# Designs tried in a protein design run: designed miniproteins, single chains. Part 77

Each design is a single chain, and the fold is of that chain. pLDDT is the mean over its residues in the fold that is shown.

## One batch from the design tools (miniprotein)

Design m2658
Fold by ESMFold2-Fast:
Structure m2658 (fold): chain A 95 residues (1-95)
Amino acid sequence: SKMEVFEKVREILLEIAEKVLSPEQVEYFREVMDKVEEYLKKGDYFKAQELVQKLLWRTRNDPNAHNVALQFSVAFSGVLEGESLEEVVERVERL
């Protein structure tokens, strides 16, 4: 399901974030991802997508944070399109 793929993507990206971002940035990413997940559970794809776009905007001047945000944005698009975990991972790796 889309929620199962999203949960795995969230786990992978938070592990990457913990290695390259500050603790404060990791906490911010976790909070955003948790809110995106709650909107996905409610079927509110518009609000979920708005949060992803806000994350991209807020990280635009920090190359490490922006790179993680871009990976999340690309992965999220794949999840919304109904892609498998394998397809979503391949989509992100092409960045």
Scores: mean pLDDT 88

Design m2659
Fold by ESMFold2-Fast:
Structure m2659 (fold): chain A 75 residues (1-75)
Amino acid sequence: SDAQLKVQDAYETLIAAGVSPENANRFILENFSLVASPAGVVTVEVPADLTREQAINIAVPLAEQGFTAEVILVN
């Protein structure tokens, strides 16, 4: 399905950006509606176990693929 392809694409992007499999899976689970949707502006709180550098490395490739999101790291 389209949603499955987007999830796989996002996962591969996260892994390529240096995110661990556990953190990549957590990010996708917590942001599934955003990842599976074609476009939307959503503010999402991300677990503190993701660094700001990892979040930036995720956000840039996803934005290039047409995802629009504001991700905030929770301390």
Scores: mean pLDDT 56

Design m2660
Fold by ESMFold2-Fast:
Structure m2660 (fold): chain A 93 residues (1-93)
Amino acid sequence: MPKRILIVALSRDPDFLADMREVAAILESQGHEVVLVDGRGDPEEALRRGEEAARRFKADEILVGSPTDAAGAQAVAEELARRLPDVPVYAAS
């Protein structure tokens, strides 16, 4: 079923952001709507931008990913889940 998926990328690596854009394109090809948030290497900025985007977009699902900061990605995902209890939030590293 079509979903509105928010991807929060927590990395300073531009290659990771490019990989997340490719993931977004695949999900869009499957009929989903996708918004990608560049949180860079800052968990606080990722949290602020992610929450704003989730509320504005009315996200059905949130994915928080980092190749280098698993603890930061988990912390952002846990805080988003607390602020948005009706939205499934997943962390990946």
Scores: mean pLDDT 83

Design m2661
Fold by ESMFold2-Fast:
Structure m2661 (fold): chain A 65 residues (1-65)
Amino acid sequence: MSSEEAVEKLEKAESISAKEAAELLGVTQRQAQGLSAAAGGDSGPVLDKKGARALAKMARTGSGL
C-alpha cells in the first residue's frame, strides 16, 4: 500500500508482469505497458528491467507525499 514500497519493488525488479506493475502503481496494465514502451522498454505482458525502472522513476517523480 505504500507508494514508496511499490517504487522500491519496481527499482529492484529484473523483470515484472505488466499487470503486477500496474497494480503496484494503481494504473491500468495498458498504461504500464505504454510507459515502459515510451522509455524504450518492453510493451508486452512482461516488462523488462528498463520498463520496470522507468515506471519506478515516473512514480517517484509524479507522487508528491
Scores: mean pLDDT 75

Design m2662
Fold by ESMFold2-Fast:
Structure m2662 (fold): chain A 87 residues (1-87)
Amino acid sequence: SKKKQEEILKKLAEELGVSVEELKEEIKKLIAESQAVAEEINKLSETSTLEEIEKKAKEKGWEATLKLIEIQKKAEKIKKEILEKEK
């Protein structure tokens, strides 16, 4: 839900020491920078794990993509923690 997404963003921003607005702007910037390689990432996602995509991004110097993967991993961990607290 949108409410859960907002809770995840707030927790992630706290861990990174930034505001939610600053985090949202950084994510938008990283997404825009990753658009240049989006087609290659999509082709890799059909046959590759997230770990393999991360390795490829590191080898090719896709810094924006690597930062997005890092943010996604942290967000997923926070999401799991929120869900466990609601049970």
Scores: mean pLDDT 76

Design m2663
Fold by ESMFold2-Fast:
Structure m2663 (fold): chain A 99 residues (1-99)
Amino acid sequence: MPDAEELRELLRRLEEARKNGDEEEVARLVVEMLLLMFPDTPLAKEIEELRKKGYSPLEILEKVAEYVGLSPEELIDWVLDMLEGKKPKVLAKKVPPPL
């Protein structure tokens, strides 16, 4: 997991980008958070391939959301919930994060 200080700085920047309506910066920060939380996973490899193909952060966010079965807005909320430690007990894992 990323250091608490790095996580706090990313959260601060995400809140600022959301307040400013900077959708591209929001997408960039969420993608960066996903790579830090899930390194060396199929999800991280998909993100890296999209980045190499020259997709924008917003396009990467949209494709990643589709990949995990969420909307882009739902993916952003899911990342924020995990970073806030709001992880409810799951009865069944539909999409288990690789650990």
Scores: mean pLDDT 71

Design m2664
Fold by ESMFold2-Fast:
Structure m2664 (fold): chain A 77 residues (1-77)
Amino acid sequence: SVEELKEQLVAVLEGIKAWLRANADLLDPAFLAAALAQLDQITAQVRQAQTMQQVFDLAQQAEQLVRAIGEKIRAGM
């Protein structure tokens, strides 16, 4: 259901935020703050989503953000 998909995506987003906070030293503080704010914005949009397509689009947006975070970490290594 849409509600189950929303709950699963919110749980994934909260897990990503927890991981970022636990590994804050791997990122520039300004980038970390922006990434956390963007994850919060995606989470808020997920909670407002009415269709499965909207949740899938937000999941794709979250995947793009996680990819960008990974690239930033690798560049800083």
Scores: mean pLDDT 88

Design m2665
Fold by ESMFold2-Fast:
Structure m2665 (fold): chain A 90 residues (1-90)
Amino acid sequence: MTLEEMADKAIELARGLTPEQAALLAETLEYHQRVFPPKDPETQALIDRMIAALRAQAEAPGPPGSPAEQAEALKTFTRFLLYVKIESFS
């Protein structure tokens, strides 16, 4: 699975997050990229898209998704961040 595929999935799943979850994830991505800066502009663009989607969800939330959908969103964002962190050390 590519980073772009993970980001696209994360952005889609973000629509099921509560505004509080979306805001915390956006802050987490902003913090993560300061500590583990992406090596290339393509990865930076994916992070920027993910942060924008999370901020949009925090500002104008619809009804939250199921607990399973929320869990899948959190797992997908976590996998993406782990991959970016690993690449930062390569």
Scores: mean pLDDT 81

Design m2666
Fold by ESMFold2-Fast:
Structure m2666 (fold): chain A 79 residues (1-79)
Amino acid sequence: SASARRAAELAYEVEQQEENLKERTINEILDEIKKMAETLSPEEQKKVNEELERVKETYKKSIDEALKQAKELLEEVKS
């Protein structure tokens, strides 16, 4: 049906926008942390860079959870 097709298209668009938003948000957070780390010693800056790769996945999960909660709120409002 046209309705089902439109719903699938919107879901795909939302998924792509979410992925783009996550990448931009994570990069902005990482850039701010790196900028703050410029006040640290070179040895501490190296440790910050190593930890950023580890925390990147945590930031992705946090954004995913926030987006999931936002979608649930939108469904409640539509009801």
Scores: mean pLDDT 74

Design m2667
Fold by ESMFold2-Fast:
Structure m2667 (fold): chain A 77 residues (1-77)
Amino acid sequence: SEVLEALEEAIRAAEEGDTKSALEHLQEAIAAAKKAGIGEVVYPHLLEAMRALLEGDTKGAIRALEEARRAAEEALA
């Protein structure tokens, strides 16, 4: 799944402290979620992750990305 792959890469980048790469993969996850028709269930978590990344809240961003991943896994099951 393009959504799950992008979310996994965003989480890895955030864990490494690479905010630029995390934001890039988060934007990929937004586009993939829209294409897959699951934007409604993931967007709230993705927007929270983006806000946290821009505020320098790495732990909050990882938590929000993990919540987005769980929502995407359930929606794609």
Scores: mean pLDDT 87

Design m2668
Fold by ESMFold2-Fast:
Structure m2668 (fold): chain A 115 residues (1-115)
Amino acid sequence: SPLAERLRALEARLRALNEAYERGELSDEEVVEALLELAEELVELARKSRDPAVLRGALGVLAEIAARLLELEAPESVLEFLIERLEELAEKARELGDDATAEALEALVAQLREA
């Protein structure tokens, strides 16, 4: 599937980004910006997907990005941007009958709002 291939490419980019940060090649600001760009691409992938496996995979990577943004003390505006997209995806998951994914997204949104 082209969407599954795209998901694998985005997962690889997240790994490369984390490795570059661990090597000290990126500042906190640069990694936050790159994580936000990855999040936007994952949200677009999730919005376009009709495959529950691709949707769940994209949302798993988004959860990893959200955790990293919290660890990096990302600006409130970045967290709010992510919250709005995750709420949209939770609604889509419910429309697709994937209540488990919707509940996971809603839990992630609650965690981000407490930060």
Scores: mean pLDDT 84

Design m2669
Fold by ESMFold2-Fast:
Structure m2669 (fold): chain A 78 residues (1-78)
Amino acid sequence: LKEEAEKIAKEIAEEVRKGLEDEENQEKLLQEAAERGKKEVDKLKEKDEEVAKYMHQLTSKLAEEAGKEYLEEKKKKE
């Protein structure tokens, strides 16, 4: 469960990163990633509440890091 949660969290974070890079579809892609994250967390809560919390925290952290990296790279290229 925990390993599966980590894999899903990384996949969602990657979807967020790709969404940020696609400026034309950014809002839609970020919305889809957020909805997927919510559904996956809800599914895990039925099995293991602690693992669900871990996945939510990891997904949030990885998505935040992806957003920060995207902004830093964009500023460097100007």
Scores: mean pLDDT 76

Design m2670
Fold by ESMFold2-Fast:
Structure m2670 (fold): chain A 59 residues (1-59)
Amino acid sequence: EIEEILEKLKEYVLKNHENLTMIELINFAQELLGLPKVKENASSEELRKAKKKIEEYFK
């Protein structure tokens, strides 16, 4: 399951990396993991917290 999610994330980044924002990347990962998405106007602290939660799933 985690392997499948990681593979999809890698494919998404590879295909779209030139035009991806950090928020778009985080939102895609959150959708794959079934986590609530951060808002477009999320603070740096909210983005850091969301990224940390996502990273926990890939350990």
Scores: mean pLDDT 71

Design m2671
Fold by ESMFold2-Fast:
Formats: C-alpha cells, sequence, structure tokens
Structure m2671 (fold): chain A 72 residues (1-72)
C-alpha cells in the first residue's frame, strides 16, 4: 500500500540521518519501529543513543540500545 511504502521511505530517511532522528525524539515525537529497525541495520542506533544520552534523555537512549540488541 502507499501508506506502507511512505512509512518505509520515511524510516530509511530517518535512519540515514541520525541527527534528524535525534531531533524528532527531542521534539517529543516517537520514531516508528521501522525507523528504529533501519537504524539498527545501518549501525546508527548507537550514535543516536549516545546523542540522546548527551542531551539528558537517558530513557530514550536506553530504548534505542535495547532495539539495537534485538536487531543484532
Amino acid sequence: SEELEKEREEARELAENPEKLVEMVKAGEKPSPAAIREAARLGTLEEIAAKLEEAGDKESAARMRAAAEVAS
């Protein structure tokens, strides 16, 4: 479906741009599970988690690290 294809494209875009995903989380938006899986596949989840922890969001950082473990 068009909705699924768009979600996949958005997930890839966010995964390829760790800074953009970090900004989304800081704005209070929850990244889609697809975006988290794509970031894990590309190896950017740890970078995202580190940036979130540096910003003081330890809970979101821990969630990203847990997702990376599941995807490994």
Scores: mean pLDDT 75

Design m2672
Fold by ESMFold2-Fast:
Structure m2672 (fold): chain A 77 residues (1-77)
Amino acid sequence: SKEEELRRLEEAERGADVATLRELAETSPYPEVRARAARALGRLFGDDPEVRAFLERLAAEDPSPEVRAAAREALRM
């Protein structure tokens, strides 16, 4: 459910769990969850070249305009 994924997102943010945040940003069926995960990645790991490359892909390829916008914003952090 969306609630379970948001809870998992909160735990991943608290633990600075880049792998879980990337998984949620890429695979969640909920655009809101993917967008929040993208912003968390930018805030916590914005200096990591691998995370930046992932966010660039998300900004170009995600089907949701909201998620693409969130990934672009994350890259400016």
Scores: mean pLDDT 88

Design m2673
Fold by ESMFold2-Fast:
Structure m2673 (fold): chain A 68 residues (1-68)
Amino acid sequence: MIEALEKLLSWMFENRINSISHEELVKKMLEFGYSRALAYEIIRMVDKNGDGIITQVELMEALTQLQK
């Protein structure tokens, strides 16, 4: 979980992407070699607003909470 979030956040930062859709997140997680189930678990954890968009800030918040 933490490693997957770190990889996604690093990729977004390096490519200057500040937000990603649920569909794009699932696709990118699969490209990294993670499971579809893990991608949906990340979406459920991070998209607390249910707006269908995951921001770099939301990913950083989730990572910080998981490190506690």
Scores: mean pLDDT 79

Design m2674
Fold by ESMFold2-Fast:
Structure m2674 (fold): chain A 60 residues (1-60)
Amino acid sequence: SPTDDIEELLRLAEQDPELAKQLQERMDQLGAENKDASLQDRLRAFQKLVQEMLEQAQRR
């Protein structure tokens, strides 16, 4: 589920400082890019980010 994906990504970030830094930077960037977006669109953007970051982490 999206919640499980977020929890897994956070767990991986606790063990990988570089991943934690990239996650923070991408979250800040998404917030800036979507500040005027609807809640629905912002949730979709965050869900996509979490999925992409998990796939990237799983390759390492």
Scores: mean pLDDT 77

Design m2675
Fold by ESMFold2-Fast:
Structure m2675 (fold): chain A 80 residues (1-80)
Amino acid sequence: SKATEEIIKEVETLLSETDAKEVGKKLLELGEKYEEEAPVEASALYGLGAALLDAGDSVSPEDIKYGLKGLIEKIKELSK
């Protein structure tokens, strides 16, 4: 769907971010934006967003990137 393509594009822009709390906040905002149009994908965004906010400075930039790549793959699977 268009919503799925937009979500993937937005999440891909976060792959260069190094601050877990900023990424987490942006994922939660993205979830709210797409909650009505893509509720299952929004749930996945909320899950990683909350986890990154909770983890904060305890995760590395590599861990953030790994989590975002996993989220992108999950969203692609949910959209089949």
Scores: mean pLDDT 85

Design m2676
Fold by ESMFold2-Fast:
Structure m2676 (fold): chain A 87 residues (1-87)
Amino acid sequence: MEEKQKLLDETVKELGEKFKEALEFAKKNNSEEAIKYIEETSRKVLALILEAERLIADNAPLEEIKKVLEEAMRVAEEGKKKALEIS
């Protein structure tokens, strides 16, 4: 339990930092399109985080939780790269 929750908490913290950085960059460049894209990406990532929380509640194997969290990180990283291209 604690190990799974710790992984979730650490992933959420890292994702929050990535989105904050991307949003600050988009605002600095006055890119409304990039801001919108970051917001849409954050909603997709939130859905994956909620799925990871459900898996933890259902006592799913750590490997399944890791896969969902890795997908969330992948989506966030791709979203950041795309936002930088738009800006």
Scores: mean pLDDT 82

Design m2677
Fold by ESMFold2-Fast:
Structure m2677 (fold): chain A 71 residues (1-71)
Amino acid sequence: EVEELKKKAVEYWTKKLSEMGASKETIEEVQRLIREALDAAAAGDEEALAAAEARASELLKPVLEKAVAKK
């Protein structure tokens, strides 16, 4: 069930990003990307799935960098 997968993925990443001190805006964008990626996977849209994964990767890099720099 796509809805159940979205719920679990969103909850998991929201917790992790909050622990890293990510902004509300960053958390909301990751939640959107998770939903887009799972919808694309369910629809067989490989291009949309790859695009969502690439955006998520770029978005997570600065969060990880800030978590390290923040002390």
Scores: mean pLDDT 76

Design m2678
Fold by ESMFold2-Fast:
Structure m2678 (fold): chain A 77 residues (1-77)
Amino acid sequence: EEVISREEFEALLARELPPARAEIEKAKIPAALEALDLLIRGLTALVEGRFDEAAALLPAYRAAAEAANAEFEARLA
């Protein structure tokens, strides 16, 4: 598996992030936007070698993702 460089990571975010964020914003689920922000911050920390910082963000990301999933399922029901 290829180790992603900072340049490749930034290119991936520029390509994938705008459409994904727009769809999440349309859903009006604030927890989903929070989870996306925390994920991006964690991945940026990993790419920069700040593994302890990335690990520290994991509990907050899990909480936000879980809240987003619960809200998303409630709105789809």
Scores: mean pLDDT 71

Design m2679
Fold by ESMFold2-Fast:
Formats: structure tokens, sequence, C-alpha cells
Structure m2679 (fold): chain A 67 residues (1-67)
């Protein structure tokens, strides 16, 4: 969990790393927190890319509601 949050906040983390970290948070029931962290730290354009690449329906719905 802590490592997943740190990955989302890391500007050097790749899209693939952020998607994997956000899906770990979503699987733990923190999809809304994951979506918010992505938008705050990585921006809306990056959040759209996470939405497009993720296979997690709960994470995708959380990102759609914030965008």
Amino acid sequence: ITNAVNTIRDKNATLEQVVEAAEVLADAGFEVNAAAEIVIYRGKDFAQQVLDESSSESLKEAIKKIL
C-alpha cells in the first residue's frame, strides 16, 4: 500500500508502474484514493492514460467520476 502510493506520487514512475500501483490500491478497496492521487500528482491527462490502460473496472469508474 505505502509503496503503491509512493509510486503514484513519483513523477519519474512510468505509466505502466502507476497503473500497476493504482490497481493494487483498487484491489485493496482504495480506488477513490488512487484516482484522486493520480489526478493531484500526475494531472488529468495522465489520469486519462491510466483510465485507458487499466483493466480494473473499479479504478476506471473512480477516475471517470473525478474527470
Scores: mean pLDDT 83

Design m2680
Fold by ESMFold2-Fast:
Structure m2680 (fold): chain A 80 residues (1-80)
Amino acid sequence: SIINEAISNLEEAKKLLEDGNIDEALANIKKALDLLVEAGIITKSTAEEIVNKIESLIKNGQIDEALKVIDLLIDSIKDL
């Protein structure tokens, strides 16, 4: 399922972010959000807002907060 692929990319992003691999984590987040846009779950503008929020948290050293945003996103879609 496209949703399961999005969740897989978000789980990989969490692992990469915990390992300090920021660029690869962001790439996986963008892939997941693009899949959610394709599935009609979110809009392109909402996907861009989520990326911007996560990037801002990472830039400010708020990695735990960025991980919480990713967890919330996974929890929101896992039962769809």
Scores: mean pLDDT 89

Design m2681
Fold by ESMFold2-Fast:
Structure m2681 (fold): chain A 76 residues (1-76)
Amino acid sequence: SKEELIEKLTEFIQSLLPVSREVAEKIAREIVELENPTEEKVKEILKKHLPHLPLSEEDWEIAAKKILEKYLELKK
């Protein structure tokens, strides 16, 4: 289900980044609602919700890639 996908993606985001469950769930929901998810779109969503995290551009790219890969895995 969509809610199970959001739940699992939320847990993955929290394992990857120092983020509250509430914020991770908002990020997961926006990603699941994307019509054509890309690493760039995921990175933009992450930066929108986590503007205070002191990550390098490379670290944002790595996080976005891992999250997108997990999302695509969970959809199978």
Scores: mean pLDDT 87

Design m2682
Fold by ESMFold2-Fast:
Formats: C-alpha cells, structure tokens, sequence
Structure m2682 (fold): chain A 67 residues (1-67)
C-alpha cells in the first residue's frame, strides 16, 4: 500500500464521518511521503506534506469538538 492508497482511504473515511479512521489513514500517508521523499520532486513532496498535515489537523479538531 502506497501513500496514495492511504490518502484515498482517509478521504473515504472522512466522507463517511469517521474522523478517527481518516486521521489514522492520513497519518499513514504522511509517514510514507516522508519515507519516500527522495523519490519525489521536492515541490511535490512539500505540497503533499502540507495537504496531509492540513487534513490531519482538521480531523484532530473535529475529534476534539466531539468532547
């Protein structure tokens, strides 16, 4: 499974209202992008990391609001 697979699974979980699932998948995607940073153009890697970090932050905020 690649970062793209986890990103898609995260988006599906988010669409279903499963923010905990979305958060787990986005964190896995982020970890894989970091691991494969050397295989990506620098601009592409930075863009993907920024998107994933924003998605993770949003999911975390949604989970905090439920408390």
Amino acid sequence: MDFADYLIQGQRAEAAGDYEGALRHYRQALALVEERRDELPPENAETLLAILEAKIREAEERLRELE
Scores: mean pLDDT 79

Design m2683
Fold by ESMFold2-Fast:
Parts: sequence; C-alpha cells; structure tokens
Structure m2683 (fold): chain A 78 residues (1-78)
Amino acid sequence: SAEEAIEKYLKEKGLPPLSEEQRKAVRAMAHFLLGIATGDEEAVREAAELLGWSDERIQRMLEEAKETKKFIEELKKK
C-alpha cells in the first residue's frame, strides 16, 4: 500500500514514522488517486470528504476523472 511504501522509505532514511493522523491522510490520498485513475466516483467522493475538500472541488475532480477514463478508452481502441 502507499502507507507501507512511505513507512518503508522513512525507516530507510532514519526519519520518524507517520502519526495516526498522517497515516489516515496518506490512505485518503491513495484512495482519491485510485478513484481518479479508475473512474470510481464513490471512492473519489469518500476520500475527498476525509481530506475536507469542498463539494465544488470534488465535482471538479470527478469531471477530470471522467475525461481521463475517456482518454484511456480511446487509446485502447487504436
């Protein structure tokens, strides 16, 4: 997971581990990015709410996710 990858990096660099709040933020961000990449609108909404983003920002990100998914599908048809 993204949390495990970051924790491993911090440990290898001799930096302190993530706090519980920081781990929750990393998990929310990972779910948000996965939702954008896969076009999973529900995952994007849940993650953005955990991050405290506004409804307007959530809607903007959902529209960008739809465009990204459409672009990927067009590339696959070639």
Scores: mean pLDDT 71

Design m2684
Fold by ESMFold2-Fast:
Structure m2684 (fold): chain A 70 residues (1-70)
Amino acid sequence: NEEERLEAIRQRLLSNSEDEEEREVAEKVFELLKQGNYDLALDILAVYEQKKKGVHNEAYEELEERVKNL
């Protein structure tokens, strides 16, 4: 269900602080959702949550480059 997925993503974003990173992640996530690319949208959100906790994640840099090329 698209509405349930969108609401889950919104709740996850709201649980994070309202900062510049949250805005950038939200923009990327919504663009990916418009493209029907739910896998990348959920992946970037999960990677952002790990990065915010201070966990090193090389996948974050890879996803950033992939999103730039969309």
Scores: mean pLDDT 63

Design m2685
Fold by ESMFold2-Fast:
Structure m2685 (fold): chain A 92 residues (1-92)
Amino acid sequence: GAADAAREQLLQELRDALAAVESGSISPAEAWQRWQAALAAFRRHATPEQRLELDIADGLGLIVMSVAKMEGASEREALARGLRKVLELLER
């Protein structure tokens, strides 16, 4: 259904952003904008249960990114770790 299509689009957008930031094809700021845009797009079609799962995954991704920065990771590495955590949680 529409929610399943929106979920697959979210996962693809996040995978593309992660690959692009890890390869250096985009800036960390651009990867952050893509992450935010993908979440906003999905929220328009998500069920309440999917929104809760998304909020938990996003929150944990932000924590991972913040901890990585505190441990001296570059902005790029911290963003990649955050994105990877969101994907891992949303994929299962």
Scores: mean pLDDT 88

Design m2686
Fold by ESMFold2-Fast:
Parts: structure tokens; sequence; C-alpha cells
Structure m2686 (fold): chain A 62 residues (1-62)
């Protein structure tokens, strides 16, 4: 199974997209970079794509 992004990362990315008016892709990239600095955890391209999809879905519901 592809690795699923943490819900906290997706929530952070949604907040970044709304507050900074940036694309879902850029918001996820920023959130992943911040999480990497804070936790040392790295993410795969598959996890990035899944997180972007989830952020787009969350933004559509707003």
Amino acid sequence: MPEKAPDELVDRAVKIALSKNVSPELAVAIAMAEHHIETGKSYTQSTFQEAVKRVKERLKEL
C-alpha cells in the first residue's frame, strides 16, 4: 500500500493554501518541508500526490 500522509500534515497544508493563497501542490510542499525539519521524517512522491489530492478535496468542501 502506498504510504498515506498524516492528517496533521494535510490540515497544515490546507491552512497554508488558504492563508498564503498558494496552490495545493505548493502548500503540501511547504507542509512537508516543515514536518521534515520538525520530525526528521521524509516523504515519497506517492505520499506527496496523495496529500495534494486530499488538500484539493478539503478546499473544494470550503
Scores: mean pLDDT 79

Design m2687
Fold by ESMFold2-Fast:
Structure m2687 (fold): chain A 87 residues (1-87)
Amino acid sequence: SALEQKRQRVLELAKKLLDEVGFSEEVKERILNQLLAYMERHPDMSLETVKEYVANLIVNEVFLSKGPEAGEEVREKVRKLIAEEEG
């Protein structure tokens, strides 16, 4: 279905983003579980909104663990990677 295709696309993007940022497997699993829970609560959310949600989870994790400079660098990197996947 279109909804399952959207879910799969978001999960593939999220995994790519998490790998590119270089988080530990524990952090990757935690963020993916938060994303899955969000999608289950909000199945009607647009692809754009769900992409923004996962981007914010990643940026917030880096901000809290490595500080604001690292958080802003990751924000730019994530924005670029999301834009590349929209083609």
Scores: mean pLDDT 82

Design m2688
Fold by ESMFold2-Fast:
Structure m2688 (fold): chain A 78 residues (1-78)
Amino acid sequence: SGDSAAKALHAAIAAVVNGGLEAHTSEETLESEGEEAGAKAKVKVIGGKIAEGTAEADGERYGVRIDRSTGEITVRPV
């Protein structure tokens, strides 16, 4: 549902913030986890610009991708 996808997105954003990944400019891969409203996410930053990972909300699993250079965010059921 849209509510589950929104929770998954917010958990992924929390993971990016928790890891300091918004300020990360290194090409080194960093991993971080976040929780928001009962949803959980685990993300990796790739090339300092793309955060990719998975989130779980309301028993549903989502692939999440945040492109920090374009601002594009994708959340897809897996």
Scores: mean pLDDT 72

Design m2689
Fold by ESMFold2-Fast:
Structure m2689 (fold): chain A 88 residues (1-88)
Amino acid sequence: MIEEINEEGQKRLQELAKEVLEAIEKGDYKTAAEKYREMARVIREMLEKISELFTSEEDKKLVELMRENVERLVKYLEEKARELEEKA
């Protein structure tokens, strides 16, 4: 189940990353910014699904580490979206 969540999430993130690059190449910075925000949403949704499956003490600590990494990545993606919107 965790592997399935990771596989589905990775595929969607790869598709969104491709859409971001295509939008940037076309000068569609608004769409690229929207796709970066969608990536941030997908990453948070993946963490929520994983956290529901992890109930042991060891698993909770792992989820805590994942949450820290997710928050850093989300901030990065939101910053990139903002930079692109300023160019639009």
Scores: mean pLDDT 79

Design m2690
Fold by ESMFold2-Fast:
Parts: structure tokens; sequence; C-alpha cells
Structure m2690 (fold): chain A 66 residues (1-66)
């Protein structure tokens, strides 16, 4: 059986949050949470073939945490 979908998404958010915290040590926890969620949504959009939207979401995530 596959893992629970909510647990999978939570793990992906935690991994993206850790990556952002390493690059942007001055970012608040709220900025890191928002940026991580945007990056997970971008990855899902890319899987759906929405590459342009995924790139815009990744840029928005970077702008939230800088």
Amino acid sequence: SGPDYAAKIAKQIAEKKAELAAKYPDASQGQLDSGAILLVVADEQEKEGNTDLAEKLRKFAENVVK
C-alpha cells in the first residue's frame, strides 16, 4: 500500500522548508512555510505539464523568503 497522501505532502513541505532555511537563514518561519508550500505546488504543476506556472511559482517562493 502507498503512503498516506497528507503525510507525503507534509514530508515534501518539510524537505523544501529545510532547503529554503539553508539558503535564506534570515527568513521567518512564516516565510519558509509559505515558500515551501509554493515549491510543492510548483512541483505538482510541473507534473501536470504546467511548466510556465511552475517556474512562476518557484520565482514567487524565492521572492517570499529573500
Scores: mean pLDDT 85

Design m2691
Fold by ESMFold2-Fast:
Structure m2691 (fold): chain A 73 residues (1-73)
Amino acid sequence: GPAEREQLLKEAEKARKKAEELGKKYGAESIEVVPTEGGVTAYVFAKDGTVYVIRVVGDEIEITSMPEEEFLK
């Protein structure tokens, strides 16, 4: 419904802003933002071969990193 759409848009905005911040810091080649169950996940593919995974659920933000080789398996 409209409330669920507004929450997803806010979560997507938070994820995008965090991804852009990390992308500027680490030199992103690409940034992807994807709706997930209960929230939004953003992926930042850095030039050094690191992938930053940003999970946003409501007000909770989790950031993890992994080598691109592990992410693509």
Scores: mean pLDDT 80

Design m2692
Fold by ESMFold2-Fast:
Structure m2692 (fold): chain A 113 residues (1-113)
Amino acid sequence: HMRSPMQIVDDVYRQIRQRSRQYLSQLSDNQQQQIRGDVESMRPSVEAHMLNVVRENRPDLSEEEQEELARKATEIILEGYAAVKAGRLTKAPQSEIDEVIKLTGRAVNAIQM
């Protein structure tokens, strides 16, 4: 069977968001706010990069569809950054952190399909 890039992105977002919430819930409110602030400061750069990637690899899509796919990829990447930061602070196993990084990369690769 064939999966669309959008379906893969949505599936990965769900998985990463669950992991992010799990790690963040183990941290203080101040630590959670700091991580969220740090991650949000990266949003403009990530959005610009993802839009360029989508435009280059998916010229078949309309401008509106390219922007929507780039936005979804951005949310996944930012959630992945939050999960990695929180995972490191909570001393999560390196294998779990590596899984988050791999899932984030899979979402970016799916956009190129």
Scores: mean pLDDT 82

Design m2693
Fold by ESMFold2-Fast:
Structure m2693 (fold): chain A 62 residues (1-62)
Amino acid sequence: MIVTEIEYKGHRFRVEINGTEAKVEPVGEVTEESRRAAEELEKELNEYLKGLAAQEQALAAQ
């Protein structure tokens, strides 16, 4: 499990990665903008991590 902090679109997020799953939470006070940015970042990271795992296991077909 990896836990780090990242800045994205001017907001600071706590990113937690466990295998192919990523969770993104705004650091400090949560605003509508920070929630949207967290959702976007979480989706992008999860798709990226799944893509890496799928490429290793299913490269012959997809």
Scores: mean pLDDT 74

